# Designed miniproteins, single chains, continued (4), part 8

Each design is a single chain, and the fold is of that chain. pLDDT is the mean over its residues in the fold that is shown.

## One batch from the design tools (miniprotein)

Design m12248
Fold by ESMFold2-Fast:
Structure m12248 (fold): chain A 91 residues (1-91)
Amino acid sequence: TRQQQLRKTTQTLMDIARRGGDILRSQTPLGDDVTQALLSAAGLLGSGPGGWSAARSVVDRAMQQVDPDSGRLMRRTFDTMRRVAQDHWDL
C-alpha cells in the first residue's frame, strides 16, 4: 500500500540521517546538534514535497556552524536523503 511504501521511505531517510550523524559526532563537538538537524530534515523530506524547502534550510543553518569537512558530509547526507524522497514522490 502507499502507506507501507511511505513508512519504508521514512525509515530509510531516518537511517541515512543517523549514519551521517554518527560519523559527524566523531568529527565535530557539535555532532549532536548536526545529527538533530539531519533527523529533522529527514522528517521534513518524508512529509512530502511541501517540507523540502524547510528541510534544506535546517541543514544549511547547521552547516554554517561546523567546519567545511563536516559541512560537506552534511550536504552529501542531505543530498542522499533528498534523492530517496524524490524517488518515492516521483514528481
Scores: mean pLDDT 84

Design m12249
Fold by ESMFold2-Fast:
Structure m12249 (fold): chain A 68 residues (1-68)
Amino acid sequence: LTEAIKKLADKAVSLGLLSEEEAKELIAAAEAGDLVTVLKIISKVVNKASDEELYELHELLEAAVAAA
Protein backbone atom coordinates (compact mmCIF):
# COMPACT_ATOMS: atom_id res chain seq x y z
CA LEU A 1 0.00 0.00 0.00
CA THR A 2 2.60 2.63 1.10
CA GLU A 3 4.70 2.42 -2.12
CA ALA A 4 1.57 2.62 -4.31
CA ILE A 5 0.27 5.62 -2.32
CA LYS A 6 3.70 7.33 -2.46
CA LYS A 7 3.78 7.04 -6.28
CA LEU A 8 0.18 8.26 -6.49
CA ALA A 9 0.96 11.24 -4.20
CA ASP A 10 4.05 12.23 -6.24
CA LYS A 11 2.07 12.10 -9.51
CA ALA A 12 -0.91 14.02 -8.04
CA VAL A 13 1.44 16.79 -6.83
CA SER A 14 3.08 16.96 -10.30
CA LEU A 15 -0.41 17.38 -11.86
CA GLY A 16 -1.38 20.10 -9.34
CA LEU A 17 -4.12 17.93 -7.80
CA LEU A 18 -2.48 17.84 -4.33
CA SER A 19 -0.27 20.24 -2.40
CA GLU A 20 3.01 18.91 -0.98
CA GLU A 21 1.41 19.08 2.50
CA GLU A 22 -1.62 17.02 1.37
CA ALA A 23 0.74 14.48 -0.26
CA LYS A 24 2.69 14.14 3.03
CA GLU A 25 -0.60 13.67 4.92
CA LEU A 26 -1.65 10.95 2.42
CA ILE A 27 1.68 9.08 2.77
CA ALA A 28 1.61 9.38 6.60
CA ALA A 29 -1.98 8.07 6.68
CA ALA A 30 -1.00 5.09 4.47
CA GLU A 31 2.01 4.30 6.73
CA ALA A 32 -0.29 4.47 9.80
CA GLY A 33 -2.97 2.27 8.17
CA ASP A 34 -5.49 5.15 8.35
CA LEU A 35 -7.56 4.04 5.35
CA VAL A 36 -10.30 6.63 6.07
CA THR A 37 -7.84 9.53 5.59
CA VAL A 38 -6.27 7.78 2.56
CA LEU A 39 -9.72 7.42 0.95
CA LYS A 40 -10.68 11.07 1.69
CA ILE A 41 -7.53 12.45 0.04
CA ILE A 42 -7.79 10.07 -2.96
CA SER A 43 -11.45 11.12 -3.40
CA LYS A 44 -10.33 14.77 -3.45
CA VAL A 45 -7.76 13.95 -6.19
CA VAL A 46 -10.32 12.03 -8.28
CA ASN A 47 -12.97 14.78 -7.95
CA LYS A 48 -10.48 17.53 -8.94
CA ALA A 49 -8.83 15.63 -11.83
CA SER A 50 -9.76 15.97 -15.51
CA ASP A 51 -10.40 12.84 -17.63
CA GLU A 52 -6.84 13.13 -19.04
CA GLU A 53 -5.34 13.43 -15.54
CA LEU A 54 -7.45 10.47 -14.33
CA TYR A 55 -6.09 8.42 -17.25
CA GLU A 56 -2.50 9.20 -16.13
CA LEU A 57 -3.42 8.27 -12.54
CA HIS A 58 -5.45 5.15 -13.43
CA GLU A 59 -2.63 2.57 -13.02
CA LEU A 60 -1.55 4.12 -9.70
CA LEU A 61 -5.17 4.29 -8.44
CA GLU A 62 -5.73 0.62 -9.39
CA ALA A 63 -2.51 -0.37 -7.55
CA ALA A 64 -3.58 1.58 -4.44
CA VAL A 65 -7.11 0.04 -4.42
CA ALA A 66 -5.69 -3.49 -4.98
CA ALA A 67 -3.27 -2.98 -2.03
CA ALA A 68 -6.04 -1.76 0.32
Scores: mean pLDDT 77

Design m12250
Fold by ESMFold2-Fast:
Structure m12250 (fold): chain A 69 residues (1-69)
Amino acid sequence: MREEIREAIENKDYKKIIELAGKAIKEETGKGATEEDIIEYIEKELKELGYSEEEIEEIINKIKERLKK
């Protein structure tokens, strides 16, 4: 999972990042992920992977744009 998220970030594939986060949340909780759940999950994974606060903010902004649709 974390390696897949990192690869998706490197490729700027924000749709794949959202899909990976949503799948993980569904597998863990058995419920559909909210926009906030997806954002919190991704932020946690990015921090664990050692991304900077500025990098995380940029990625999260792109994800928020995708989720609003």
Scores: mean pLDDT 77

Design m12251
Fold by ESMFold2-Fast:
Structure m12251 (fold): chain A 80 residues (1-80)
Amino acid sequence: SAAEEELRKRLEEIERQIRELHERYRAGEISRQEFLDGVIALYEEAIRALEEAQKVSDRPELLAEAIAHLREAIAALRAE
C-alpha cells in the first residue's frame, strides 16, 4: 500500500541519518551527548512514523511491537 511504501521510505531515511550520526561521532565531529540526543530524536521520529502507519494497518500488533522495541532502545540510550 501507499502507507507501507511511505513508512519504508521514512524508516530508510531515519536509518541513513542514524548512520551519519555514527560516522560524525566516530570522526570526533560531535560530542557523545549530541550523538545520544540525535539518535534518540531519530528513534522518536521512527515511533511517530510507525504510529501513523498503525492507523491504516491491517496488522497493528506487529507495528506495536516495533514501537515497544524502539521505546526500550531510547530508555537504554538515556541510561547511557
Scores: mean pLDDT 86

Design m12252
Fold by ESMFold2-Fast:
Structure m12252 (fold): chain A 93 residues (1-93)
Amino acid sequence: MAAEEVGRWAEELAREVGMSDRAQELGDAARRFALGDPAGGQRLQALAQQALAQGNFQGPLMVVRVMGRALEAAGRLEEARRLYQELEKYLAE
């Protein structure tokens, strides 16, 4: 998946989970992470922690999904697969 597509998807999901004010930041961080920039991943994790602190449990789940897609875009398929497997186990419970 292309980095721009990951960024646009992150922006749309952010609006759906009550993080519309952070949509551009999430998109930019997702694009950077998809291009292999670890700073993008750090920013995504920080935004997830902020959402959790505000009681938004959908925010962190959305960020994990965005990180998985960004890893796929970066060609880091095994890391993306492991992340999705852990998320699926959590959601199946």
Scores: mean pLDDT 80

Design m12253
Fold by ESMFold2-Fast:
Structure m12253 (fold): chain A 92 residues (1-92)
Amino acid sequence: MAPKPVTLSDAKTSLTLTAGDNVTLTGTVNAPAGSVVELINPQNQKVATATVQPDGSYSFNLPSVTTEQAGTWTVKVNGVSVRTIQVNVTAG
């Protein structure tokens, strides 16, 4: 199955994902192209990485999200925490 695209915006503080889905999370940041973006789950595990594109966009690929990954996720740019997102994962 193709990954489901999900856009992260500054106004979006919560996100709902379905367990077992492959998800592509796309967002934008005010950071130089080539900056490393990391997505960290509530267990302090780095679940995805991306690189900022020249237009400020980035995309994470999340294969088979699980209900255990629900909670507060942190987005880091070049090792600096820039935002948190409340992530809910529903059973498929």
Scores: mean pLDDT 74

Design m12254
Fold by ESMFold2-Fast:
Structure m12254 (fold): chain A 110 residues (1-110)
Amino acid sequence: SMDDKIKRLADELVRLYREALANPDADGRTTTELSLRIVDLAKEMAKLSDEELRRVVEEAAKILGISVSEAARRLMALLLGVQPPLILRGDYEGIKVAEEVAARLKKYAK
């Protein structure tokens, strides 16, 4: 169901967010391995409607125990954090998808 998909995406986002905080690279950045996983999730999220994407952020906020606004800000930072490792790989399509999803989250970060 769509409800199950939203809960799965939110759970995966929170896992990636926690892993990014726990295991940064030597420069304090998201690792290349984790950035590729974030991009794969961003590709799935890019297919969602704005209402479905909002529901993913709301579910992630619930899992993290924070406001929707704070969850949106932290998830935007996670998505934008893929840029440095992926530039080094020449993965411009991955960067573009992550930036697109981050831009869509901006309206919930108020």
Scores: mean pLDDT 87

Design m12255
Fold by ESMFold2-Fast:
Structure m12255 (fold): chain A 82 residues (1-82)
Amino acid sequence: GKNLLRAIGLVLRAIGLELDAEQLEKQGKYKEAIKLYEEAIRLLEEARRLFESDGDTSMVERLDKKIEELKKKLKELQEKLK
């Protein structure tokens, strides 16, 4: 339904933000990259809630893995700012 289309749209937006954040990271713009990774995580967590409500356990597991990967990336970038 519309909620699943919204969840897919949130995932696609998060992917775009991750790609933009990776480009900022390559330029040494770590503070700007961190902000985009934080927004990407937020969108993926919202998408996860929508898929969970729909009973799509496979997508929930995939999003949990992706969220963990992005949270690890945030920690790495935060260490570069110390």
Scores: mean pLDDT 89

Design m12256
Fold by ESMFold2-Fast:
Structure m12256 (fold): chain A 99 residues (1-99)
Amino acid sequence: MKPKITVEDLAKILEEVAKELGDSYTATEDDYQLLERIAKLAEERGYDPAEVVRALPEAIVFSNAVVNVYSTDEQLEALLDGAVRVLGEERLKVEKSRF
């Protein structure tokens, strides 16, 4: 069984990727790159992609780098829409309904 990712571990990955993209990125342009990089790093570290999808909304809220950028419901919804395309359409739709 692949190890489950914690919200804290995923938040650290989000902070690493957001720092790489820089302070000037936009939600529309960089969201796809951010999510694709997160998915790849989590898989390389041996995590189950399904657990990454489950933890992603809480990790976004807990990430200092992402929370400062995604301070509105509209910006957060745009990021979650990108995650549906990259990480898993059906599973993330359930979590998105919480926002």
Scores: mean pLDDT 56

Design m12257
Fold by ESMFold2-Fast:
Structure m12257 (fold): chain A 99 residues (1-99)
Amino acid sequence: DEAKVKEAKEKIKEIIEKYPTLDEILEEAEKSKPEEAILYYGAALALLDPSKLEDVARLVTALLNRPGMDEKVLEEEAEFLRELLERRLRAQEILAQRA
């Protein structure tokens, strides 16, 4: 659904505009409900790699709009994105230390 992907992309851009640092986005994600946390973790991923904005928006849209969604599934999806972000941050820190 192209319209939902566009909506997710706009929401991600709004989050980055309002919270321009990774730490601010992560702080908001941790105190948010799972549905909102998914958007904040998506925004954090897009902030780390802006070239992936489209891919992140599609991923976030798929996670938020799966059949049979309940709060536990959304919590698991938010945790998956958090782990993905943590691994990406660790890889980026290692790269920075080697420079």
Scores: mean pLDDT 80

Design m12258
Fold by ESMFold2-Fast:
Structure m12258 (fold): chain A 75 residues (1-75)
Amino acid sequence: VEELLEELLKKAKEQEQRVNEEKERTNELEQKNKEEGGKYRDEFNQAKQDLQNTTGEAEQEVGELYRKYQEAAAA
C-alpha cells in the first residue's frame, strides 16, 4: 500500500510537471500572439489543443493509479 502511494505521488508529480510545461508554452504563445497582432494564432491554437490532450492523458493516468491505490487500501 505504501509503495503504491509513493508510485502514485511520483507519477502525479511527473504528470503535473508535463502539464505545467504545456501551460507555460501556451501562455508564451498567447502573449506573442497578442504582441504580434495575431501572427502566432495557429501556433497558439495548436498549443491549446496539445495542452488539452496532455491534461486529459495526465488526468487519466493519475486517476487509474489512484483507483489502484484505493482498491489496495480497501483490501
Scores: mean pLDDT 80

Design m12259
Fold by ESMFold2-Fast:
Formats: structure tokens, sequence, C-alpha cells
Structure m12259 (fold): chain A 66 residues (1-66)
């Protein structure tokens, strides 16, 4: 499970780097990945890694909206 979700994570990061999506779009993408990771029973360490990426994006959005 982790190897497949890790591949999705790496592909998504590459897509974000190339296309320069908005922070809101990036947040939605990471939240979708988190949902998939939880459904496939990914390791807690991998789930925590995705949650940390979500937290970073949420903090960046918060800074821009103040």
Amino acid sequence: ADSKIQARYEAMKKQIEIHKYSLQTQLDMYKNLLSIAEQVGASQSFIDKIKEEIKKIEEEIKKKNK
C-alpha cells in the first residue's frame, strides 16, 4: 500500500511543481491523497507525512488571508 501511495504522492508533487497550482488547489489535492491513503491502509508514518504537508499549505493560506 505505502509504495503505491508514495508513487501517487511523488507524481502529485511533480505535477504541482510543473503547473504551479494555487494553494487551495494544492490543499484539495493533498486532502484527496490523505483520503486515499487512509482507505488503502497506508502506514501511520505516511499518513502523518501527508498531514504535515496539509498543515504547511494551510499555514501559507492563513498568512495570505490576514
Scores: mean pLDDT 79

Design m12260
Fold by ESMFold2-Fast:
Structure m12260 (fold): chain A 58 residues (1-58)
Amino acid sequence: MYKKKSPEIKKIQEKLKEKGYDVTVDGIDNLDLRKAINKWAKDNGLPVDGIANEEYLK
């Protein structure tokens, strides 16, 4: 009942981990995930908005 995780966040975490960023694949949106997204965005010349989706992790 209390196991509410986002499958979209989990996909983002999996893609970031695959690209070598330090993330835990748990489906939870937390500060460590947002830091990894911001670093990945900066490394790839994308806006640092704290949100990445599957399209951006190409």
Scores: mean pLDDT 66

Design m12261
Fold by ESMFold2-Fast:
Structure m12261 (fold): chain A 88 residues (1-88)
Amino acid sequence: KEEELEKKILEYEKLLAEILAKLNRGEELSEEEKEEYEKALELLSLVLQEAVYKAILKEAEKNKDEELVKKAKEEIEEIKRKIEELIK
C-alpha cells in the first residue's frame, strides 16, 4: 500500500512537471491534462496535509492534549481515505 502510494506520487510529480513545463511555454492544456493537473495537485496537497497532521499528533501526544490527539487522528484517517479514493 505504501509502495503503491509512493509510485503514484512519483507518477503525478512527473506529470505535474510536464504540465508545468507546457504552461511555462504558454501552451494551452487539453481537458485531460487539466484533469490530471487538478488530480496531481489534490494528491500532493493531501500527502502534505497528512504529514502536517502526523506532526500535530506527535506534539499533541507529548503535550497530553487529548482533544487535539482525537482531532488529529480523525483528520489523518479522513485524509488517508481521500488518498485511497484518488489512487484506487
Scores: mean pLDDT 81

Design m12262
Fold by ESMFold2-Fast:
Structure m12262 (fold): chain A 62 residues (1-62)
Amino acid sequence: APPGGRMSVEEAAALLVENTDLSAEEARTVARLLDRDGDGYLDPAEYAGLQRLIADLRAAAR
């Protein structure tokens, strides 16, 4: 993950695929939904939501 600032939706989707049981298609859909501003990047608050979601999905899957 890039330090501070913005993470791209593509990088967020890759983290979801790497850390959860989501497919690449599902991960991209989830990353796009977390991008509230629709600008193709996650701000720090949206990134915190992504990290929480990854933790929750990992707890449910493994």
Scores: mean pLDDT 74

Design m12263
Fold by ESMFold2-Fast:
Structure m12263 (fold): chain A 87 residues (1-87)
Amino acid sequence: LRKIGSDFLNAFRSKNGKVYMVARDAFFDALGEVIGTGNLNKFGPIVALIDHFFYTGNYDEAENWLKIFLKELKKRHPVVYQLLFGN
């Protein structure tokens, strides 16, 4: 999972839509397998905001919503967060 987490963050930081799409899909597929679809769906609104701001070129707002997502993921699934991001 560490590689999937790091690939997702690096892809986001690249600001390259194709790179982000591939890493994002792999990340959320893997996350859904670990926490289950029902738990993944609870992050749906936050993820939609990250995607919206990323694809509209508002990277500062996308980064803000990414930080909110990561905080909620760490709070609700701390072991999974540790496996993906290490801290």
Scores: mean pLDDT 85

Design m12264
Fold by ESMFold2-Fast:
Structure m12264 (fold): chain A 78 residues (1-78)
Amino acid sequence: MTPEQLEALADRVERMLKAAQEAGIATPEIVELFEKAIEAFRAGDYEKGLQYVTKAFGLLVDKVGADEAAAIAARAAA
């Protein structure tokens, strides 16, 4: 991936984190995982960033269900 594509992914994850925080569903563990994902993508580590995002999103699904977690991801994509 290009550095520009990785920065775009980091920006999208940052928007997902903000949307989760605004919805009141971002636990400290979810926040830490999204922050680690953002750091990994900005460092050029796509695989590590993807692992952290996947784990954070799994915790969102567990907390609020798949439909609401998908809605948060859609807000970040807009």
Scores: mean pLDDT 81

Design m12265
Fold by ESMFold2-Fast:
Structure m12265 (fold): chain A 74 residues (1-74)
Amino acid sequence: MTIASLEDVETVLDMIRRSSSPEQAIAILDEMLEGLEKQIARAEEEGDEETVKLLREMKEIVERERRRLLAELE
């Protein structure tokens, strides 16, 4: 399992924001969250606590961006 940096997540989120409508971006972020949850479950099963911590931090960043986009659609 390859661990991406938190900086990579921010870069991807910036690209999504620039290239997509807010509604499309939210859909993409939902898919990213689904993928992260599956990766967290896998890492938990393997007992890789370091990977779990990093993936949870990535999930928090994605969730924060999703909340920001939802606020923009108010």
Scores: mean pLDDT 77

Design m12266
Fold by ESMFold2-Fast:
Structure m12266 (fold): chain A 76 residues (1-76)
Amino acid sequence: SLKERLIEAIRNLNEEELEKLREKILNAEEPSGLSVVKAVFELLLPDEEFSEELAVELLEDPEVAKALQELVDRIT
């Protein structure tokens, strides 16, 4: 599933990917959960189509929210 792929991609981040995500997120004009999900999709799931509706659905999932919070904690 897309949810499982997203969580796996976040948890298997190497140092180079983590640095690229940090730069994308810190340079976002309005840092939010949506901007974090968008950055993850663009870098880690480039073949997947990003939409705000999909991002909102993913952010409502507790496992996705936890993985994203763990990511934000690692880059901050």
Scores: mean pLDDT 76

Design m12267
Fold by ESMFold2-Fast:
Structure m12267 (fold): chain A 95 residues (1-95)
Amino acid sequence: ASEEARRGAEEAKKAAKDPKATAKEQAEAAMRAGEGATKAAKEGDKESAERAAEGAKEAAKAASKDPSITTKEGTRAMGGALAAMGDALAAGGRP
């Protein structure tokens, strides 16, 4: 899961900064990074989980700026990122 989380983080950050990426692609990258972060957190890899959660948040924010994305899609992407951050914090102890 660590490799998947790191790859998801890189893909999400790249999508967030890519002017050619669509809001849908950014939302999908955010969801993939969030899933990777949750898996890494459950396996105890806090660093990979935190990196993937950060990438998911950046991609979700980028997607939310496009008026073509639905509120439901934006909410799902951001919700996934927040859940991943919570899992990462739980794996590493209390904030």
Scores: mean pLDDT 71

Design m12268
Fold by ESMFold2-Fast:
Formats: sequence, C-alpha cells, structure tokens
Structure m12268 (fold): chain A 57 residues (1-57)
Amino acid sequence: SELGVQAIMAGAGVSRERAERALALMREGRYKEAAEILGVSVEQARNLLRMAEALEA
C-alpha cells in the first residue's frame, strides 16, 4: 500500500522505486536483498516491514 511504501522511504531514506522493490522483496522473505537495496541491516529491514504492515492494518 501507499502508507507502507512511504514508511520504507522515510525509514531508509530511499526513493519510491527502491522502497517499492525492497518492500516486495521483504514480503517474499528476501530480507538480505532488500537490505542491500535500502542500505540497512537485515534486522532493520525486518523492522521496516513490521512498521509498514502495522500502518496498513
């Protein structure tokens, strides 16, 4: 959703395109690849997904 994408953009300081790609990867469990795109740790990527999902609920 839009809120989830915006949360990733704000949390990682990345463009919309990178946030959308990383969010899709994280939803598939591909946290290492998502973390590399976002420039964050795998643990931070997991936290960003949790935050995005909470905003979408």
Scores: mean pLDDT 82

Design m12269
Fold by ESMFold2-Fast:
Structure m12269 (fold): chain A 97 residues (1-97)
Amino acid sequence: SRYEEFEREFEARVKEILEKLGVKYDPSMGLPETLKTLSEEDKKEFLKEVSKILHELAEKYELPEEEREKLIGIVKALAEHLKLSKEEIEEIIEILK
């Protein structure tokens, strides 16, 4: 149940970030393809904000270390898919820690 509450709150906050960036989430495209439509600056801002939220929610819901490491892996893979630099990816991952 904690994981379901985490997922629900995370999805709500991700939607809020996308709305702030002027992008309406289209479920038919999926998140990675939606993010490709953003400017390079907005891609980095999105991933920084998502990383801050994941850090907050991991603390709030007391996620075990194994689940935190999985989230780090997912964010890293998404940043690589969006073609961020190695330095930008390292900066984003540091926010998650």
Scores: mean pLDDT 80

Design m12270
Fold by ESMFold2-Fast:
Structure m12270 (fold): chain A 61 residues (1-61)
Amino acid sequence: MEELIEKLLSPDPAEQDRAVDEIIANRDKLTEEDIKKLEELSKSPDPRVQLRAAEAVNAAR
């Protein structure tokens, strides 16, 4: 999970999209720490990172 969250910061949009899909598919394995990291990224000044992190957090709810 840590590695997938790191890939959300990738400069490759295709890698970011795959990371989001894998995080969503494994939402039941997200720890409280993972969710906190995703919430932090959802406040990123990078709109692409912000959107992807928000999608992952919403799927985890």
Scores: mean pLDDT 78

Design m12271
Fold by ESMFold2-Fast:
Structure m12271 (fold): chain A 70 residues (1-70)
Amino acid sequence: DLSSLSSEEINKRFQLFLKLPNGKKMAILSKYGLDQSDLEIINKASSLKELSLKNEELAKRVLLALSDLN
């Protein structure tokens, strides 16, 4: 349930995602229909909130991917 994730928890998961090797990032993102050009945009964002302000649809798809992280 995405509504149970706090903004702080979402940001922690996003920061952990950014620390992964690009190959692992792509393995996660490809499950949600995201490609290498999407990853380039994601890698430039300092937070999921910043990504949402620039590209809300991409941020929503990333949020779904983050819900599946350990």
Scores: mean pLDDT 79

Design m12272
Fold by ESMFold2-Fast:
Structure m12272 (fold): chain A 92 residues (1-92)
Amino acid sequence: SAQVENLLEAIDYTIELAKNAKTPREETIVQFLAISLLVEAELLVRRGQLSEEQMKEIVEKFRRLIETMKSRGKPEWEKFAEIVEERVEEIE
């Protein structure tokens, strides 16, 4: 579906922003986007709008985002990544 394709593209965009974030404002924008996209994914799961393949693809993209956030070597990024990781595990 177009909504799932748009979600996956938005996660990829957020990963690129996470890699390049240099200011506290840019870091806050990345964290806000990550949570917003996660909430959208959770709503799609709750509504039964995802195939098993789409769910796996979304989970894989979030895991790449989590890895990118942890790779920044900042305690606040690692803490935030752990929160996202816990919620992604609830998706299966």
Scores: mean pLDDT 86

Design m12273
Fold by ESMFold2-Fast:
Structure m12273 (fold): chain A 70 residues (1-70)
Amino acid sequence: SVEEELRKAREEALKRAKEAIEKYNDFQFTVEVNRLLLELREKARELGVDKETIDKIVHDFALEINKLKK
């Protein structure tokens, strides 16, 4: 299902963000996060999710990543 695919993509992206915190400096982490946000947006678009819902998903994910660092 679309929801299951999005959940898996989000979980994978969060795992990669956590690994980036351990491996990278602040600059490298920012670059990796920007790439993860773009990949998540494209995955949702490919699954046929509407633009407003995609924007909400990406925004919420960015907030969660910010909590991991701050």
Scores: mean pLDDT 82

Design m12274
Fold by ESMFold2-Fast:
Structure m12274 (fold): chain A 81 residues (1-81)
Amino acid sequence: LVEELKKLIEQAIEALKAGDRKKAIEYMAQAYRLASEALRQGKISKDTLETVFEASRAAAQGDMKKALELAEKALEKLEGL
């Protein structure tokens, strides 16, 4: 679950860096759904879920730079970096 979440966020970051808005939005939406499940299982913090949600919202609004910054922040929280 958490490893799958990390992979989705990594794919979203790759899409954001490549300027692929459609894929970035799709990967972030999938990441948010999986993060919600991870929070229910007590595997991530509410702060991590909120960061993923904000990244997804930024991507949907077309703010690719903000989406990238927030997605990288979420990945840091998941990796313990």
Scores: mean pLDDT 83

Design m12275
Fold by ESMFold2-Fast:
Structure m12275 (fold): chain A 75 residues (1-75)
Amino acid sequence: SAAAEEAEREARIEGARKAVLAAEKALENAEVIPEVSREQLEAVLEAARRLAEAMEREDWAAAEEAAREGEAALA
């Protein structure tokens, strides 16, 4: 249904925005994530920011690329 698809898209965009904000605050606050280095966190932040921007533009191809970059940064 169209309503369910719209809700899913809105949830993904909102989730991406919240993730970017949370990641930025974590980096600014110098909080340590034991399994993630600062370099990995910075790479994830860049990918998350790009993802949020792409989703806001409804550029799903760019969003998919940004998501892959974020996953790769954590590998």
Scores: mean pLDDT 67

Design m12276
Fold by ESMFold2-Fast:
Structure m12276 (fold): chain A 95 residues (1-95)
Amino acid sequence: PPTELEKLMGELTLLLMDNGYRYRGSNSEVYNLVNKAIIEFNKAGSAYSQGDNKSAIEHLEKARKYLEEALKLDPNDLGLQRAIEIVDQIIELLK
């Protein structure tokens, strides 16, 4: 069964994919920022799989910055707000 950390990482992955899809045709800057966050999140997952929590945290912090930039462009996006909250929870669990 997945751990609480694995559940949060799974929820975040699905949420980021959904947000990326939504912005593909309507706001290219938000789409680009969400895709940068997805790349950093995938790097964090790879680092975590290798037992490198420090590198995983560094990539999650980069993902968080891209999501914050995206949220500044679309401040009413509840999915982006939720994604940032999940990233913060994952970072706290990895410390």
Scores: mean pLDDT 81

Design m12277
Fold by ESMFold2-Fast:
Structure m12277 (fold): chain A 62 residues (1-62)
Amino acid sequence: SPEVERLREEYDERVRELTEEMKRAFAENADASSQEKLALTIETLRRMGEIVDEYLRRLREA
């Protein structure tokens, strides 16, 4: 359906935005400790999970 295609496009865009934000954050923290880089990775994965959860919820409504 058109709604399903729109939701996929929105999901892809949110994933791209988060990926670009992550790349910038890792570049800014290039000299950071392994623990700090791990914390940044965990936060990024948490936010990715939120994007996936929203996408799946909206798919159930479509």
Scores: mean pLDDT 86

Design m12278
Fold by ESMFold2-Fast:
Structure m12278 (fold): chain A 95 residues (1-95)
Amino acid sequence: YEERVKYYTEEAKKSEGKEKAVYLAHLGVELIKLGEYEKAVEVVKEALKIQEGSGLYTLLGEALKKLGKEEEAKEYYKKALSLDPNEDLAKENLE
């Protein structure tokens, strides 16, 4: 739990490029599991600045949905589907 958040936070600080985006994505997943949705939004947005990805847009949508920002979440689910039309979680949340 806390060890994973610390691990991914420190590895993201040490990493650059695509590797950093991967650690930030894992950090976002762990923060969502902990109910730290605002922090999850911040770290997933940082990952997206480094490398765009359908999974990252889906994670951002999930965190925003948990914060009650349903319309903003839908925009990111649509973005995820624009990159991967078979992104199941994004597709389910738009239908």
Scores: mean pLDDT 79

Design m12279
Fold by ESMFold2-Fast:
Structure m12279 (fold): chain A 91 residues (1-91)
Amino acid sequence: GVEEALEKLEEALRRAEENGDEVTAELIRGAIEALKAGDGEGAGALLGGALANALANGDEETAELLAEAARAAGEGGFISEEGVEGILAGV
């Protein structure tokens, strides 16, 4: 659900910040805000961007946490099934 997605996003944010990946960190912060605001479309777009950036930087651990967050948000009905598939298409 949303709580599980937020927990995974906060863990991914901590990792991105520790690695100095400010771009991925900013996208994750945006995704957290969008989820808290009920903006599933905005959250999906930001989460997809964060995942793509983490993968481009070779940060497989942050990418895995972001993929898990997308699945959890989809299970909670907060991001559409098509939205989750779009996010995960890059993994």
Scores: mean pLDDT 80

Design m12280
Fold by ESMFold2-Fast:
Structure m12280 (fold): chain A 83 residues (1-83)
Amino acid sequence: KSKEAEELIRELAKAGEIEEVKKIGEAAVESIENGDFSYVPVAIAAAEELAKAGEIEKAKELLERVVKASGSEEARKLLEEIK
């Protein structure tokens, strides 16, 4: 389960390490695009924390790629909520 990676993402975001959150999110999305859907919760957590930090465009980009590759309803819902 991705719980440890999700917790790491939240800790990094709280510490202001937004560039590291972006890197983890990109790596997770790349894994999803390569067929490893176990990274979907990690990519969603990264996008959520990026949106909270004001990185709205990057959060939307990551979520759009997750939806396109996996069809995740959770990613689609979050994408609709981010404006």
Scores: mean pLDDT 84

Design m12281
Fold by ESMFold2-Fast:
Structure m12281 (fold): chain A 66 residues (1-66)
Amino acid sequence: MKKKTLEIVLTYEDGSRITEEEAKAIAETEARQLAEKLGLKLEEIKIEVKKEGNKLIVTVTALVSE
């Protein structure tokens, strides 16, 4: 089985209005929807949250298979 990586980056300009838990949930949903749209099976999700000043940057790395 050949595996591929999908990367999604979500940036929230005002990180004080969203929790990290909510941001992660949204990012996971986006990754699942993208994989489904592409006809790929979602094998693994890694979510990293980075705070830069008032911004919240969420990076989703989804491991997908055909």
Scores: mean pLDDT 79

Design m12282
Fold by ESMFold2-Fast:
Structure m12282 (fold): chain A 67 residues (1-67)
Amino acid sequence: MIRKLYGIVIDGKVELSSTEGLSEEQKEKLTEQANKAAKELGLEDGDVLLVTVDEEGNVLSLEKLEP
């Protein structure tokens, strides 16, 4: 099972949506990976990130979503 999550950069950090059903440990790990990727991509406040994760909560891809 593959899940797609949206992240938005607020005050220099990524806030993830649709994390229901994930453990606190999985959410923490995802948030750390998303924040690292956002920093590497040079994302700014208000930028949206698409995160693709597997059924174990491992990050498969991270990409900036532009309207």
Scores: mean pLDDT 76

